# Ledger of designs, part 47: designed miniproteins, single chains, continued (5)

Each design is a single chain, and the fold is of that chain. pLDDT is the mean over its residues in the fold that is shown.

## One batch from the design tools (miniprotein)

Design m17723
Fold by ESMFold2-Fast:
Structure m17723 (fold): chain A 57 residues (1-57)
Amino acid sequence: MLGELLQQAIQAKRNKDEEKYKEYLKKIAEYLGISEEEAKRMVELAERALAAGGAAP
């Protein structure tokens, strides 16, 4: 579940859908019991890891 939320947040960011991106950040934050700022850092870390691991569209 968390991986799916991270993937959805990354996709929303790439689509430049700011409202969807914020919505997924809020869902991640609520799911983990963390702040939206921490959720954003997790998404950024996941995106970097995916890029390093051979991310493709």
Scores: mean pLDDT 77

Design m17724
Fold by ESMFold2-Fast:
Structure m17724 (fold): chain A 81 residues (1-81)
Amino acid sequence: MDSLGVLAIDPPEVAVGEAARITVETSHPARVFLDGELVAELPPGTHVVELVPKEAGTHEVTVVAETAEGPYTIRIELEVR
């Protein structure tokens, strides 16, 4: 069974310059984007991706898994203060 999920974001609220840790589980190779910029390439498995936001506000984190049936995408919002 193919899986892609964001399992955790720690801390839930992030300050500018603080590292947010996003736990991603994927059965396929995946790419992680912050506001459309590639920040990580992940092999299959469970991985912790660290993001350090440079500006306050709402940021978009996008995780795209490449499957044989096409790309599968998860979008989450990261709130930065």
Scores: mean pLDDT 77

Design m17726
Fold by ESMFold2-Fast:
Structure m17726 (fold): chain A 79 residues (1-79)
Amino acid sequence: MKKKAEELFNKGMLAFVNKDYEKAAEYFKEAAKLYKEIDENDINLANALEFLSEALKELGKYEEAEKAFKEAEEIRKKA
């Protein structure tokens, strides 16, 4: 499962640099979901949520972006 989350995160990063923010957000959401199932305080989950937040901002989904960013900050404070 962790390897699958890493593969999804990497696909999200590739989509993000190509400015495909819809696909980036989808991949980062799936990666975050899998990381959360492994360890809800994992730094990899925080990373996925931070990039998800940025992709959501590019899509104009500011409320969803803020939620993802706050969740990432809470995880970083616990790590």
Scores: mean pLDDT 83

Design m17727
Fold by ESMFold2-Fast:
Structure m17727 (fold): chain A 100 residues (1-100)
Amino acid sequence: SSDDTLIDLYLAGAKSGSPVSAEAAYMAGRLAFEKGDYETAVEAYELAIKQDPTNADAYTLLGEAYDKLGEKEKAIEWYQKAIEIDPTNDRAKKLLEKLK
């Protein structure tokens, strides 16, 4: 039900043609992450990145969600992508260093 709710939230935002459709997906990902629903967080952050590929924070949080799922190699990849988009992203750099 939480997965359906977060997907529906993103889908409703996208269908509205609203400039907040990427923000809605990002918010859905954050809510899922806070609940410990890391699989739904991954789906929501991937949708947020697809809608706004310049949001380095979404890449960082996607990496954190993968790390919580035990997918260390994917977490490293997404932190590296976050740093590529925003070289000043201290959060992504710190999280990448922690996984070394």
Scores: mean pLDDT 79

Design m17728
Fold by ESMFold2-Fast:
Structure m17728 (fold): chain A 68 residues (1-68)
Amino acid sequence: MSPEQEAEAALALEMMRVAVAVTHPDEDSAEVLREAAERLRALAERYPGVREELLAAAEEADERAREL
């Protein structure tokens, strides 16, 4: 798997976690969303080729966490 494919797979996994947390919010959902945002930002630093997509996903996760 190339670094870009690895980043794409990680992005898909984190977005799935965000979707689950938003669909079934509970007391842990805000923490799950914040952790996803932090992981996405770390990936953006490591994979500059997909940085914009990773940062946009992190921002979405943070926004969802604020709504809970």
Scores: mean pLDDT 78

Design m17729
Fold by ESMFold2-Fast:
Structure m17729 (fold): chain A 73 residues (1-73)
Amino acid sequence: SIRDPEALDAEVALALGYALVGIARSLLSQGKLEAAREAIEKLEELAEKTKDPEVREEILRLAEEERERLAKA
């Protein structure tokens, strides 16, 4: 809620995480491997800055899945 900045930070972090996944996937589908790598690196940085451990683990899981896609591209 708005009265809990940590809860709002967690919700914002998760939303940004999903947005970065979408960007990375779009870039991978376009063959823009370097730009996709940068988007994945931003995902990993977002996870490190996330205070909520469950949200951090989810963002790291998403980053790992996109890293695996990049490695196969």
Scores: mean pLDDT 80

Design m17730
Fold by ESMFold2-Fast:
Structure m17730 (fold): chain A 57 residues (1-57)
Amino acid sequence: TTTTIAEILVTAGLVDRPMTLGELKARGVLTDAGYAQLKAEFGVKDDEPLPEVTTTL
């Protein structure tokens, strides 16, 4: 199954549109730990959108 992280967040009802990591943290959707983990895992900056990932959920 191919799913974007942005699509997962919208489906979960956490956001109404795709957002950057910095925006998600600023809105309190991400914890400090979650923000740091995603930033390290995907190699993105605060102002960059989350990449598409293939995941098995």
Scores: mean pLDDT 60

Design m17731
Fold by ESMFold2-Fast:
Structure m17731 (fold): chain A 70 residues (1-70)
Amino acid sequence: EKEKYLKLAEELKKRSEEAEKKGMPKMSEAYKLGSKGFEYLAKGDYEKAKEYIKKALELAGQDPKLAEEF
């Protein structure tokens, strides 16, 4: 439901900030894109949600840990 997706988006934003602090800019950007994907999913915009999630996975090199968080 919408609340679940918004909570996931918020958690991914937090992970993005943590990745930036650790000097992992590509991972930070991947989390930001994933967060935006979940925001669109909460709005019911599935096409944009899929686009941003795909970009996040591509940027992260399909990191298994990151993929599990989507």
Scores: mean pLDDT 76

Design m17733
Fold by ESMFold2-Fast:
Structure m17733 (fold): chain A 80 residues (1-80)
Amino acid sequence: NALEEAKRALLKGVKAYQDGDYETAVEYFEKAIRKAEEAGDLPLAALAYRQLANAYSMLGDTEKAEEYRRKAQELEARAA
C-alpha cells in the first residue's frame, strides 16, 4: 500500500514538473519520499530525492537542489 502510494505520488510529481508547476512537483516528490521510506524501498526513495532536487533547481533553489542530490546518491549507495 505505502509502495503504491509512493509510486502514485512520484507520477503526480512528474506530471506537475512537466506542466511547469514546480512547487506542486516538490509537494508530490516529498510525499513520494515519505511513502517510499515507509515501504523500505530505498531505490524509489533515491529516485524521488533526485526528482525533488530537479524541481528545486527549476525553482532557483540551488542549495536545496544540491542537498537532495547528495541524499539521492547516499541512498543509491545503500541500495547497491
Scores: mean pLDDT 88

Design m17735
Fold by ESMFold2-Fast:
Structure m17735 (fold): chain A 60 residues (1-60)
Amino acid sequence: SMEEFIREQVEKEGKKKGLSEEEMEELTRKLLAFQRIFPLPKEVLTDLIRKEVEEFDPKK
C-alpha cells in the first residue's frame, strides 16, 4: 500500500540521518496527511521523503 511504502521510505532515509522512532513516526504522519490531499506518484514521493528527512531539524 502507499502507507506501507511511505513508512518504509521514511524508515530507510531516517535511519541514515539518525532520526529517532518518534521523529520518523511524526514525519510519516505528516507525509501521509499530505499524500491524502496532494497525491503524488512513488517516484516523486521518494524524492520528497529524502528531502524532508535531510531538512528535518528537531531543534526547530
Scores: mean pLDDT 78

Design m17736
Fold by ESMFold2-Fast:
Formats: sequence, structure tokens, C-alpha cells
Structure m17736 (fold): chain A 86 residues (1-86)
Amino acid sequence: MEELKKKIEEELKRMEEVLKRLGELAKEAGDPELQEEAKKALGEALKLLEEAVKAEEEGDYEKALELVKEALKVLEEALKKLEEKI
């Protein structure tokens, strides 16, 4: 259990870094289409994070970790698209 909590914290730290960079690139791009893609990815990631919080409250840390990883993947894919087009 504690090991799963630690992994969740590590993934959340990675997500914080990705979110910061995604926000910086979206702002610098000046392209409304890329900004909309970034917003959509943020919305999808937030929904997954809300589900992860519910899983943690239910004691399902394995499911919470999977949801956090999915949220991170969504954000990393959006970041990659922005970096490739800038």
C-alpha cells in the first residue's frame, strides 16, 4: 500500500512538470488551435484525476495509480504535439 502511494506521488510530480511546460508552450505558440488542444488534454486529465481521487478514497490505490498514469500520458501526448508544431 505505502509503495503504491509513493508511486502515485512520483507520477503526480511528473505531471506537475508536464503541466508547467504545456502551459508555457501553449502560451508561446500563439496558435488558437494548439491552445484548444492543450485545454482539451487538461480537461481529460482532470477527469481522470478526479476518478483517481475517488479510487484512493475507496482504498483502491492500484486503480488510482493506473488513472494517474493515464492522465500523465494524455498530457505528455499533448505536450509532444505542441513541441512538434512549434
Scores: mean pLDDT 78

Design m17737
Fold by ESMFold2-Fast:
Structure m17737 (fold): chain A 62 residues (1-62)
Amino acid sequence: MEKVRELVKRTREMIENDEPLSKIYEVVAEAVRLALQSGDPEAIRLAFETAQEVHDEYQRRL
């Protein structure tokens, strides 16, 4: 869980700093992969909520 929270925080900071979407996707993909490997429902939920935030950011930039 801790590593997933760290990557989620980094993803959100990258969105706030208007970092390139390619880099944001790399970090959120890592969070999702680790959450799925952990089998922790809270980690999985947090990672997928953050992936949705990245999708919303992608839509905002279109």
Scores: mean pLDDT 82

Design m17738
Fold by ESMFold2-Fast:
Structure m17738 (fold): chain A 75 residues (1-75)
Amino acid sequence: DEERFRENLEYAELVLRAIEAIKAGNEEEARRLAEEIAERMGADPEEVYEKLKEMAKEMSEEELEEARRELERLR
């Protein structure tokens, strides 16, 4: 339970970092993070990267800051 929660937090951190990288225009870092996420999920890295780009477009700067604060609170 505790370990699974920690793994979920690590996963959420990777997703948030990838979205931050996309918004910053850092395509190399975003792709690297998408590969890491895909490896953890057993998914296609290209599909994960496309999903992350869609999420980055839908998330405002304020929503991204709120997500970061929530993640910090759960640590």
Scores: mean pLDDT 80

Design m17739
Fold by ESMFold2-Fast:
Structure m17739 (fold): chain A 62 residues (1-62)
Amino acid sequence: SFEELAERVRADLEILRDLLPEERWEELRERFERAVRNKDYEELLRIETELGIERIKIAVGL
């Protein structure tokens, strides 16, 4: 559901808060809040994908 996806994205954003550059985290947070307001499923999926890539970059030291 939209709500389940939004909760997963929110949780990932909180985990990555101290691991991402501040500018990048704020960009993703603002996009997330806008997507939630607009019920934008496609944007939430894009944000989930981008957060997944950021986690991989951190894991491999990029």
Scores: mean pLDDT 87

Design m17740
Fold by ESMFold2-Fast:
Structure m17740 (fold): chain A 119 residues (1-119)
Amino acid sequence: MEEAERLLTEARRDVAEGIRHFSEAAKLAEQGDLEGAVEHARRAIDSFERAIKALEEAKKVSPNPELLEKAIDAFRRAVEHARRALELAEQGDYEGMVKHAREAIEAASEALRLLSEAA
């Protein structure tokens, strides 16, 4: 694999893992398991941050850095919503947690779409 393609593959995998963790966090929050929701939200944030790092490296060797920058921005929004969801979960705000978890998933899904265009 080319270096850029390898980094994009790693980023796509980390994003998919992050989306799975947020889906589980939202489900656990709806069931009243805030401890489980917090744990999965933290894991989703870690996955998105790894994806951002891989994309920033891919951008340096990409022939289309502007498209990767849009994907990076979308993942940064996903991380921002993720952190807000985590804060709300720690405050016992189940509804706020679920809302921000869904916004994080939407932002991450948009980033995945942009990555499909970049590869």
Scores: mean pLDDT 80

Design m17741
Fold by ESMFold2-Fast:
Structure m17741 (fold): chain A 68 residues (1-68)
Amino acid sequence: SSQDRLLEGLRVVLEKVRELAEKGDYEKARELTELAEEFFRAVASSLTPEQRAEAEEIIEEMREIVEE
């Protein structure tokens, strides 16, 4: 489903955030996290409660990595 692809996409973004942070590129890691948060906010109403919770968990992990 499109929602399953969305969650998979968020996991790929999480991996990129980790990669950028590990390389010391925290500016890009933060920008990518902010874009992911904005995108999630825009689509949250079209997700099931379970999908929303999973997406929130992924976004929260991104926030923990970039910690500002």
Scores: mean pLDDT 82

Design m17742
Fold by ESMFold2-Fast:
Formats: structure tokens, sequence, C-alpha cells
Structure m17742 (fold): chain A 87 residues (1-87)
């Protein structure tokens, strides 16, 4: 719904501000809450917002050095590749 979209966008903005402050755990929580609100949502606007949040969450995991969570996130966002090698 529109309300869920607007709330998720505000949570993304909150996460962005927390990330700038070096509050990585709080930023992660805000981004995960935003993704939860967008679960099962359809439409291009929702998909764009999801990808933006996933990208920002990847930055959080990189900043925290959480290689396992970063790998899990990359797998969940991965579409079937059309490219030759993945090494």
Amino acid sequence: SEIKYNTAEKLKEKGNELFKQGKYDEAEKAYLEALSLLEGAKGIDYQVLKLEILSNLADVYEAKGDKEKLAELNESAKLPPVELDGK
C-alpha cells in the first residue's frame, strides 16, 4: 500500500542518517524494518525502493566487516546471470 511505501522510505532515510553517524547496528535495523514493510509488494516503484535499501544495507555490512551477512544479502538480491564466469 501507499502508506507502507511512504513508511519504508522514511525508514530508509532514517537508516541513511544513522549510517552517516556511524551507527551501523541502528542503520541495519532501520533498513531491515523498511524491507519487511515492502515484503510481497509489487510494482516498479516498490522494486526500485527495495533495491535502494538492499544497496544501503550492503554498505552497512561492508562497514561492519560482516562478510557472512553481505554474502547472504548478495545471494538474496541475485538474478540468474547471463555472463560467462562468476569467480
Scores: mean pLDDT 78

Design m17743
Fold by ESMFold2-Fast:
Structure m17743 (fold): chain A 63 residues (1-63)
Amino acid sequence: SAEERLARVEARYAAHRDRFTPEQQAVLDELIARAREALKAGQTELTDRIVDGIESLLAEAEA
């Protein structure tokens, strides 16, 4: 579900936060906040799109 996907990317980001620059952290914090608001509003497709973006940024930092 979108809720489970969001929870997983939040946990992954928290575990690896120090791998990101302050500017990247600001972007990720904003995307997570927007995903939470979209999920709260029942906007599942928007939540999934934001989570896809977060997953891409996290994967880039792990490479």
Scores: mean pLDDT 84

Design m17744
Fold by ESMFold2-Fast:
Structure m17744 (fold): chain A 126 residues (1-126)
Amino acid sequence: SEKQKKLRELLKKFIEAYEAGDFDAMLETLKQAEEVLKDNPILQKIAKVLRDLFEKAREISEEWARVVAEIAIGFLQLVVNDFDIRLILFATYLALKHALEWARQRGDEEAVKLFEEAIKKIKEIM
């Protein structure tokens, strides 16, 4: 569909921005993905959670912004390939949980709080 074509183009742009370290381009692409997903309320809510998390992670460090970007890439890949929405939700939840465990191991209290909040929001959608 036209929506799937737009999502594939956005995914490609997002990966290119990620590899270039262009955080502004990554954020803009996440905003565009959220708009493309407006007719799917669950996917749009996940995209919004990941965008909000990316913006906040960027304020902590580039390393945490990159971790969130990798989760967003995984999310967009599953959406582009028409995976079941329950699998997309669960995969996103697991990715966030792994990021939370890594934040705890590093003793990064700000990152721990952000990932705990994001996980709570994803659980509310599930």
Scores: mean pLDDT 90

Design m17745
Fold by ESMFold2-Fast:
Structure m17745 (fold): chain A 82 residues (1-82)
Amino acid sequence: EKEKLEELTKRVEEIRELAAKDPRKGSEAEKELIEEAAKEAGVSPEEFNKKLNKLLNEKGGLESLTPEEAAEEILKAVKELK
C-alpha cells in the first residue's frame, strides 16, 4: 500500500509543521490522526496508542522518527490490530 504510506507521510509532515507554528493545533491534528487510525483498526484510541507505544519500544517515541518512519509504524499498528 505505497499510496497510503505516501499520503500518511505527507499528513505527518503537515502535522509537524502545524505543531511548530501552533503546538495546540498540532496536538489536536495528531489526536485526530490517531483517532482515525484507531477507527480503521477497529479499536479505541487508547488501545491504538498502547499498541503504537509497544511498536516504538526504545525508539524514543513517534516524534523522534522521520515522517516516513512514523507513518510506517502507524500503518503497522493498524495492520496488526485489524
Scores: mean pLDDT 79

Design m17746
Fold by ESMFold2-Fast:
Structure m17746 (fold): chain A 77 residues (1-77)
Amino acid sequence: SAETERMRAELERLLEEAKELLEEAKKLGNKELVERAEKVIERIEELLAKEEPKREEVIEVEVEIGLLRMQLWLEKK
């Protein structure tokens, strides 16, 4: 459906954001943030493999990326 295609586009955007956050976490040497970013990437890849990802699952990933972004900002000072 058109909604499923929109959710896939959102997940692809979120995947790129998660990959950027992973690289930032690696540059900071923060192992915990690296592991969290890797888990988010894995989760997005799982959702992209589904025929019908749920909106709730997309929102959950968006929230996690937002939290990672905040923690990286705090780590940088």
Scores: mean pLDDT 86

Design m17747
Fold by ESMFold2-Fast:
Order: C-alpha cells, then sequence, then structure tokens
Structure m17747 (fold): chain A 73 residues (1-73)
C-alpha cells in the first residue's frame, strides 16, 4: 500500500510536470519533476523531461547531468 501510494504520487507529479512543459512553464515543470524524481529516481522519462526543461532555460550543465542519469538507468 505505501509503495503503491508513492508510485501514484510520483506519477501525478510527472504528469503535472509534462503538462507544464506543454504550457512552456519550464521552471514550474522542473519543480514538479524534482518531486517525481525524489519519489521515483528510476523514471527515465522524468529525467529526460527535466533535461529538456533545463535546455529550454539555457541550463546546459544541468541538462547534461540529467541526460547522464537517464543513460545510466
Amino acid sequence: SSAAEKAAEAQKYRDLGNKLMQQGKYEEAIKYLDKALALNPNDVDAWLQRASAYRKLGKEEEATADLRKAAAL
């Protein structure tokens, strides 16, 4: 139950982050993707979406770090 609740919460934060990405709200998207990744650090798609958000903001070093995390999973 606790593990299922954490997985559901991680999914909600990732979905919200993805919606914010579609709206061009990249800084807000990163905040929710941070929450998703704190709950599920094995979510490759969340790492890739956060990398994309960092690139949209010109934060290339942070984007590269997230891409490396995704590649290691």
Scores: mean pLDDT 88

Design m17748
Fold by ESMFold2-Fast:
Structure m17748 (fold): chain A 66 residues (1-66)
Amino acid sequence: VDETIKNLIDGIDEVYKTKNEIKKEALKDGLEELGIDSEKVIELLEKGKVEEAKKYVIESVKKIFG
């Protein structure tokens, strides 16, 4: 779980920093595989709310695996 959260957080940082479409698709795929709303995460990143995107992912993982 912790490694999964770390990988998703790293993915968020890379997408926000680079705006790379391949990294964005990889992040979406990882989120969707876990049942997390990828649209919400991408929307937050497009709005520059990177910390809110990270919090949303952490809480979603905890809710799914908690």
Scores: mean pLDDT 80

Design m17749
Fold by ESMFold2-Fast:
Structure m17749 (fold): chain A 58 residues (1-58)
Amino acid sequence: SALTEEMVKLVEENKDLSGEEINELLAKKFGEKLSKLSADEADEAVAAAIEKANELIK
């Protein structure tokens, strides 16, 4: 949950970036952190961030 919020905030704060740039930033910043979470927490955080990044691609 805390990580999901952090990832979503990163996307919101970087809404001036392209979807590709946001996706790369998320992978760079949170990839290792996601690997330390439970499967449920990691899946929730990734899904929320991807959905938000896709909204910004419009």
Scores: mean pLDDT 69

Design m17750
Fold by ESMFold2-Fast:
Structure m17750 (fold): chain A 64 residues (1-64)
Amino acid sequence: EAEIHLEMGKEALKNKFYKAAEKEFTKAAKLGSAEAAAELGKLYESQGKKEEAAKYYKLAEELA
């Protein structure tokens, strides 16, 4: 479950489908993927959303 959404998010990122990547990484993180939470942090940081990025980096630490 989580792995599938993580991989779908990575594929979307590679194709620059940022909204699809956000959706898939959010699903994977909700299923307990620390890696997906970290990817969300990086995605929000790239968008200048520092507060959201910090929240997901913190979640990634808690899930790891």
Scores: mean pLDDT 83

Design m17751
Fold by ESMFold2-Fast:
Structure m17751 (fold): chain A 97 residues (1-97)
Amino acid sequence: KELEEDMEIGALLVHESTSIVSYRNLIKQTTDPELIENYKKQVELEEQLADALVKRDYEEAIKIEDEIAKHEEEELHDLEGAKVERKNKEKLEELKK
């Protein structure tokens, strides 16, 4: 019951923590102001998602996951990252049931 939900949320939180660290490292390594702003926006979205997941606000988490997937696809051109976020969104929709 609760343990299975906690394990799923824990896995999602680890993914978000890893993404935040990765994008913060990219910000330090890039000199392109446009890329820096896009990476900063990604970090903000990932942090908002982590907060929603901790609160188990599945409705908010689903909305933020969709926004992250669109940002990764449209602004960062990261189609693989966008696929992962869409899969995570589906998992959150199942947990909301």
Scores: mean pLDDT 81

Design m17752
Fold by ESMFold2-Fast:
Structure m17752 (fold): chain A 86 residues (1-86)
Amino acid sequence: MTLKIVITGADEISIQLAEAAAKGLKDGGKKAELSVEGDTVTITIEDADVSDYFNALALAGELWAEGRNTQTKVEGDTVTITATPG
C-alpha cells in the first residue's frame, strides 16, 4: 500500500529528523520519497506495510524527545504529525 507521513508545523529540527527517517527507509530498500513545502514535510512510502505505521509513531516520538509538542492523527493511509513549539 502507499502510506503518507505528513508533518505540519515543521521546523529545521523536524525537517532534519524527517530527512533521516526517509533516508533510512530508502537505504533499507523502501520506495520512500521526501517532499518539503514551507513548513509541511511529506514522506511517501509506495511499498508500505503495517510496520511502517510504527515508523511514523517513532518519528513523532523523536520530535517529542527534541522538545516539540506533537499530535498524531491516523486517517487510513495517512499519518499526520502536527508539531508545535514546546
Scores: mean pLDDT 83

Design m17753
Fold by ESMFold2-Fast:
Structure m17753 (fold): chain A 77 residues (1-77)
Amino acid sequence: MEEEDKRTIERVKELVDKAKEAAKQGNIFEAEVWTALALIYAAITKLSAERGYSSPEAAEEVQKLADEAVKIVEKAR
């Protein structure tokens, strides 16, 4: 699970970076799509952690990353 958790965190970081870039360019729709994908990963990781398939720390990290994307997109609206 450690390697899978790291890959999930890396993927979510990429999604958050895409959301930030889109928001900065005024592409709010694209920023919302990337943010939605990050939130889906956060939900999956949380459910996985509740079942013992992922670490709680990974779930918290993914959620923090997704929440950051949400804040950036809300500010760009």
Scores: mean pLDDT 82

Design m17754
Fold by ESMFold2-Fast:
Structure m17754 (fold): chain A 68 residues (1-68)
Amino acid sequence: KLAEALRALAEEFEKQPLSYDRVARIARELGVDPQTLFDRIRRIVQEHPENLTNESLARALKEEAERL
């Protein structure tokens, strides 16, 4: 479930800026707690804070999903 949410979010983020509403929507659609998904995104961003492109952040989200 969480891995599926991270993959879905990565696909959306490749085309559009990340927003709380989109994260919460994807979490609800896949039965994941929105706060849990937000906390995971915060950790990924904290680990890769320098000039993230949509593509590089999407890749990081997919890599995190593969680790789960």
Scores: mean pLDDT 69

Design m17755
Fold by ESMFold2-Fast:
Structure m17755 (fold): chain A 111 residues (1-111)
Amino acid sequence: GPMDEVRALLAELRKATTRAEVRALVDRIRALVDTLTDVDTILAIADVLIDEAERLLKSDSPLDRYKARELARAALHAAMLALEKAETLEEILRAIGLALRAIGILFEVEL
C-alpha cells in the first residue's frame, strides 16, 4: 500500500549521498501523495515524513539537514492536501498540527 511505498522510499533516502538523489526520492514521495484521496492515509504519511525529518535534524551533516528540509516540505504538502480533503474537526486539527510541525522543522533547518 502507499505507506509501504513511502517506507521503502525513506529507506532509499537514508542511503542517498547527493542532493540530486534526495530530490528525486522526495519528488517520488510527493507524486505518490498526490494520487491519494484517503485523509487518514495522507495524515499518516505526513506524520512518518515529519518523524524522519526530526530524526535527521539531530545530525550535524549538511546532507542530513538537506534531507530534513526536503522531507519537511513534502510533509507540509501532504498536511495541506489532507486539510483540503478533511471533513471532520479531528482531521482538520490533525492536519494543522502536522503542518505546524513541518513549518517548525523548516525554520530550524534555515537557522
Scores: mean pLDDT 92

Design m17756
Fold by ESMFold2-Fast:
Structure m17756 (fold): chain A 74 residues (1-74)
Amino acid sequence: EIREKALKLIDEARKAIVNGDYERAKQLVEEAEKLIEENPDDPLLYQRLATVYELLGDKEKAEEWKKKAEEIRK
């Protein structure tokens, strides 16, 4: 399922960040973002994507996805 695949990519990205592999983490996050954009309106996926972008130091993208998650959680 798309949701499970996106969550797995985000989890792998977080592990890559912990291991200092920021290049791999960025690739995994971008793959997850593409899947989420193709399968929208899942506040859990938006929240998880925001969190991993925050861990990458991309505060602008983190804030963007956090706002999208909040809009559909209302």
Scores: mean pLDDT 79

Design m17757
Fold by ESMFold2-Fast:
Structure m17757 (fold): chain A 75 residues (1-75)
Amino acid sequence: SLEERIRKLLEELAKTAIPSPVVDPNLKDFDIEELAKLILELKEKGVSLEEAIEILNSKFNNIGPVLMPVLVEVF
């Protein structure tokens, strides 16, 4: 399913994230299941990539830029 694919992409992104003191490393601290469901919900609603980034940034601490590799695959 698309939900499973999104969850898998998020898990892979979290595993490959290079620890950086300049970039927010908190992807590992987020609920990946909740995040995957939200991304799926936005996609099903027909939200644009730009709108999805804004919504994600409003719900999570500036996570949109961190999620860009996943969002461009989904949207």
Scores: mean pLDDT 70

Design m17758
Fold by ESMFold2-Fast:
Structure m17758 (fold): chain A 100 residues (1-100)
Amino acid sequence: SRYEELKKELEELGRKLLEAARAGDVEAVLRTVEEIGRKLLEIAKDPSISKEEKEELANEVQRLLVGTLLLMAERGAPEADLARFRALIERIGREVKEVL
């Protein structure tokens, strides 16, 4: 199904995000989060996906992004980089919420 395909795409992006975070590659983390945000916005606008499925995917991504932020902090990422990541998460969450 379209929902299962999109869920798998988000899972793959999630793996790339965690790999970048473990490597300490802040620019790759931010780039991958931008890709995730774009994908969520596409999902939010897709009329073939139910509101419940959209909200479930958005919630799963929010947990992933928060988990990645905590991982980066645990691994000693500079506060300036953590602030950039938090700002990006807040922007994406706002953009997605406006179209749900």
Scores: mean pLDDT 86

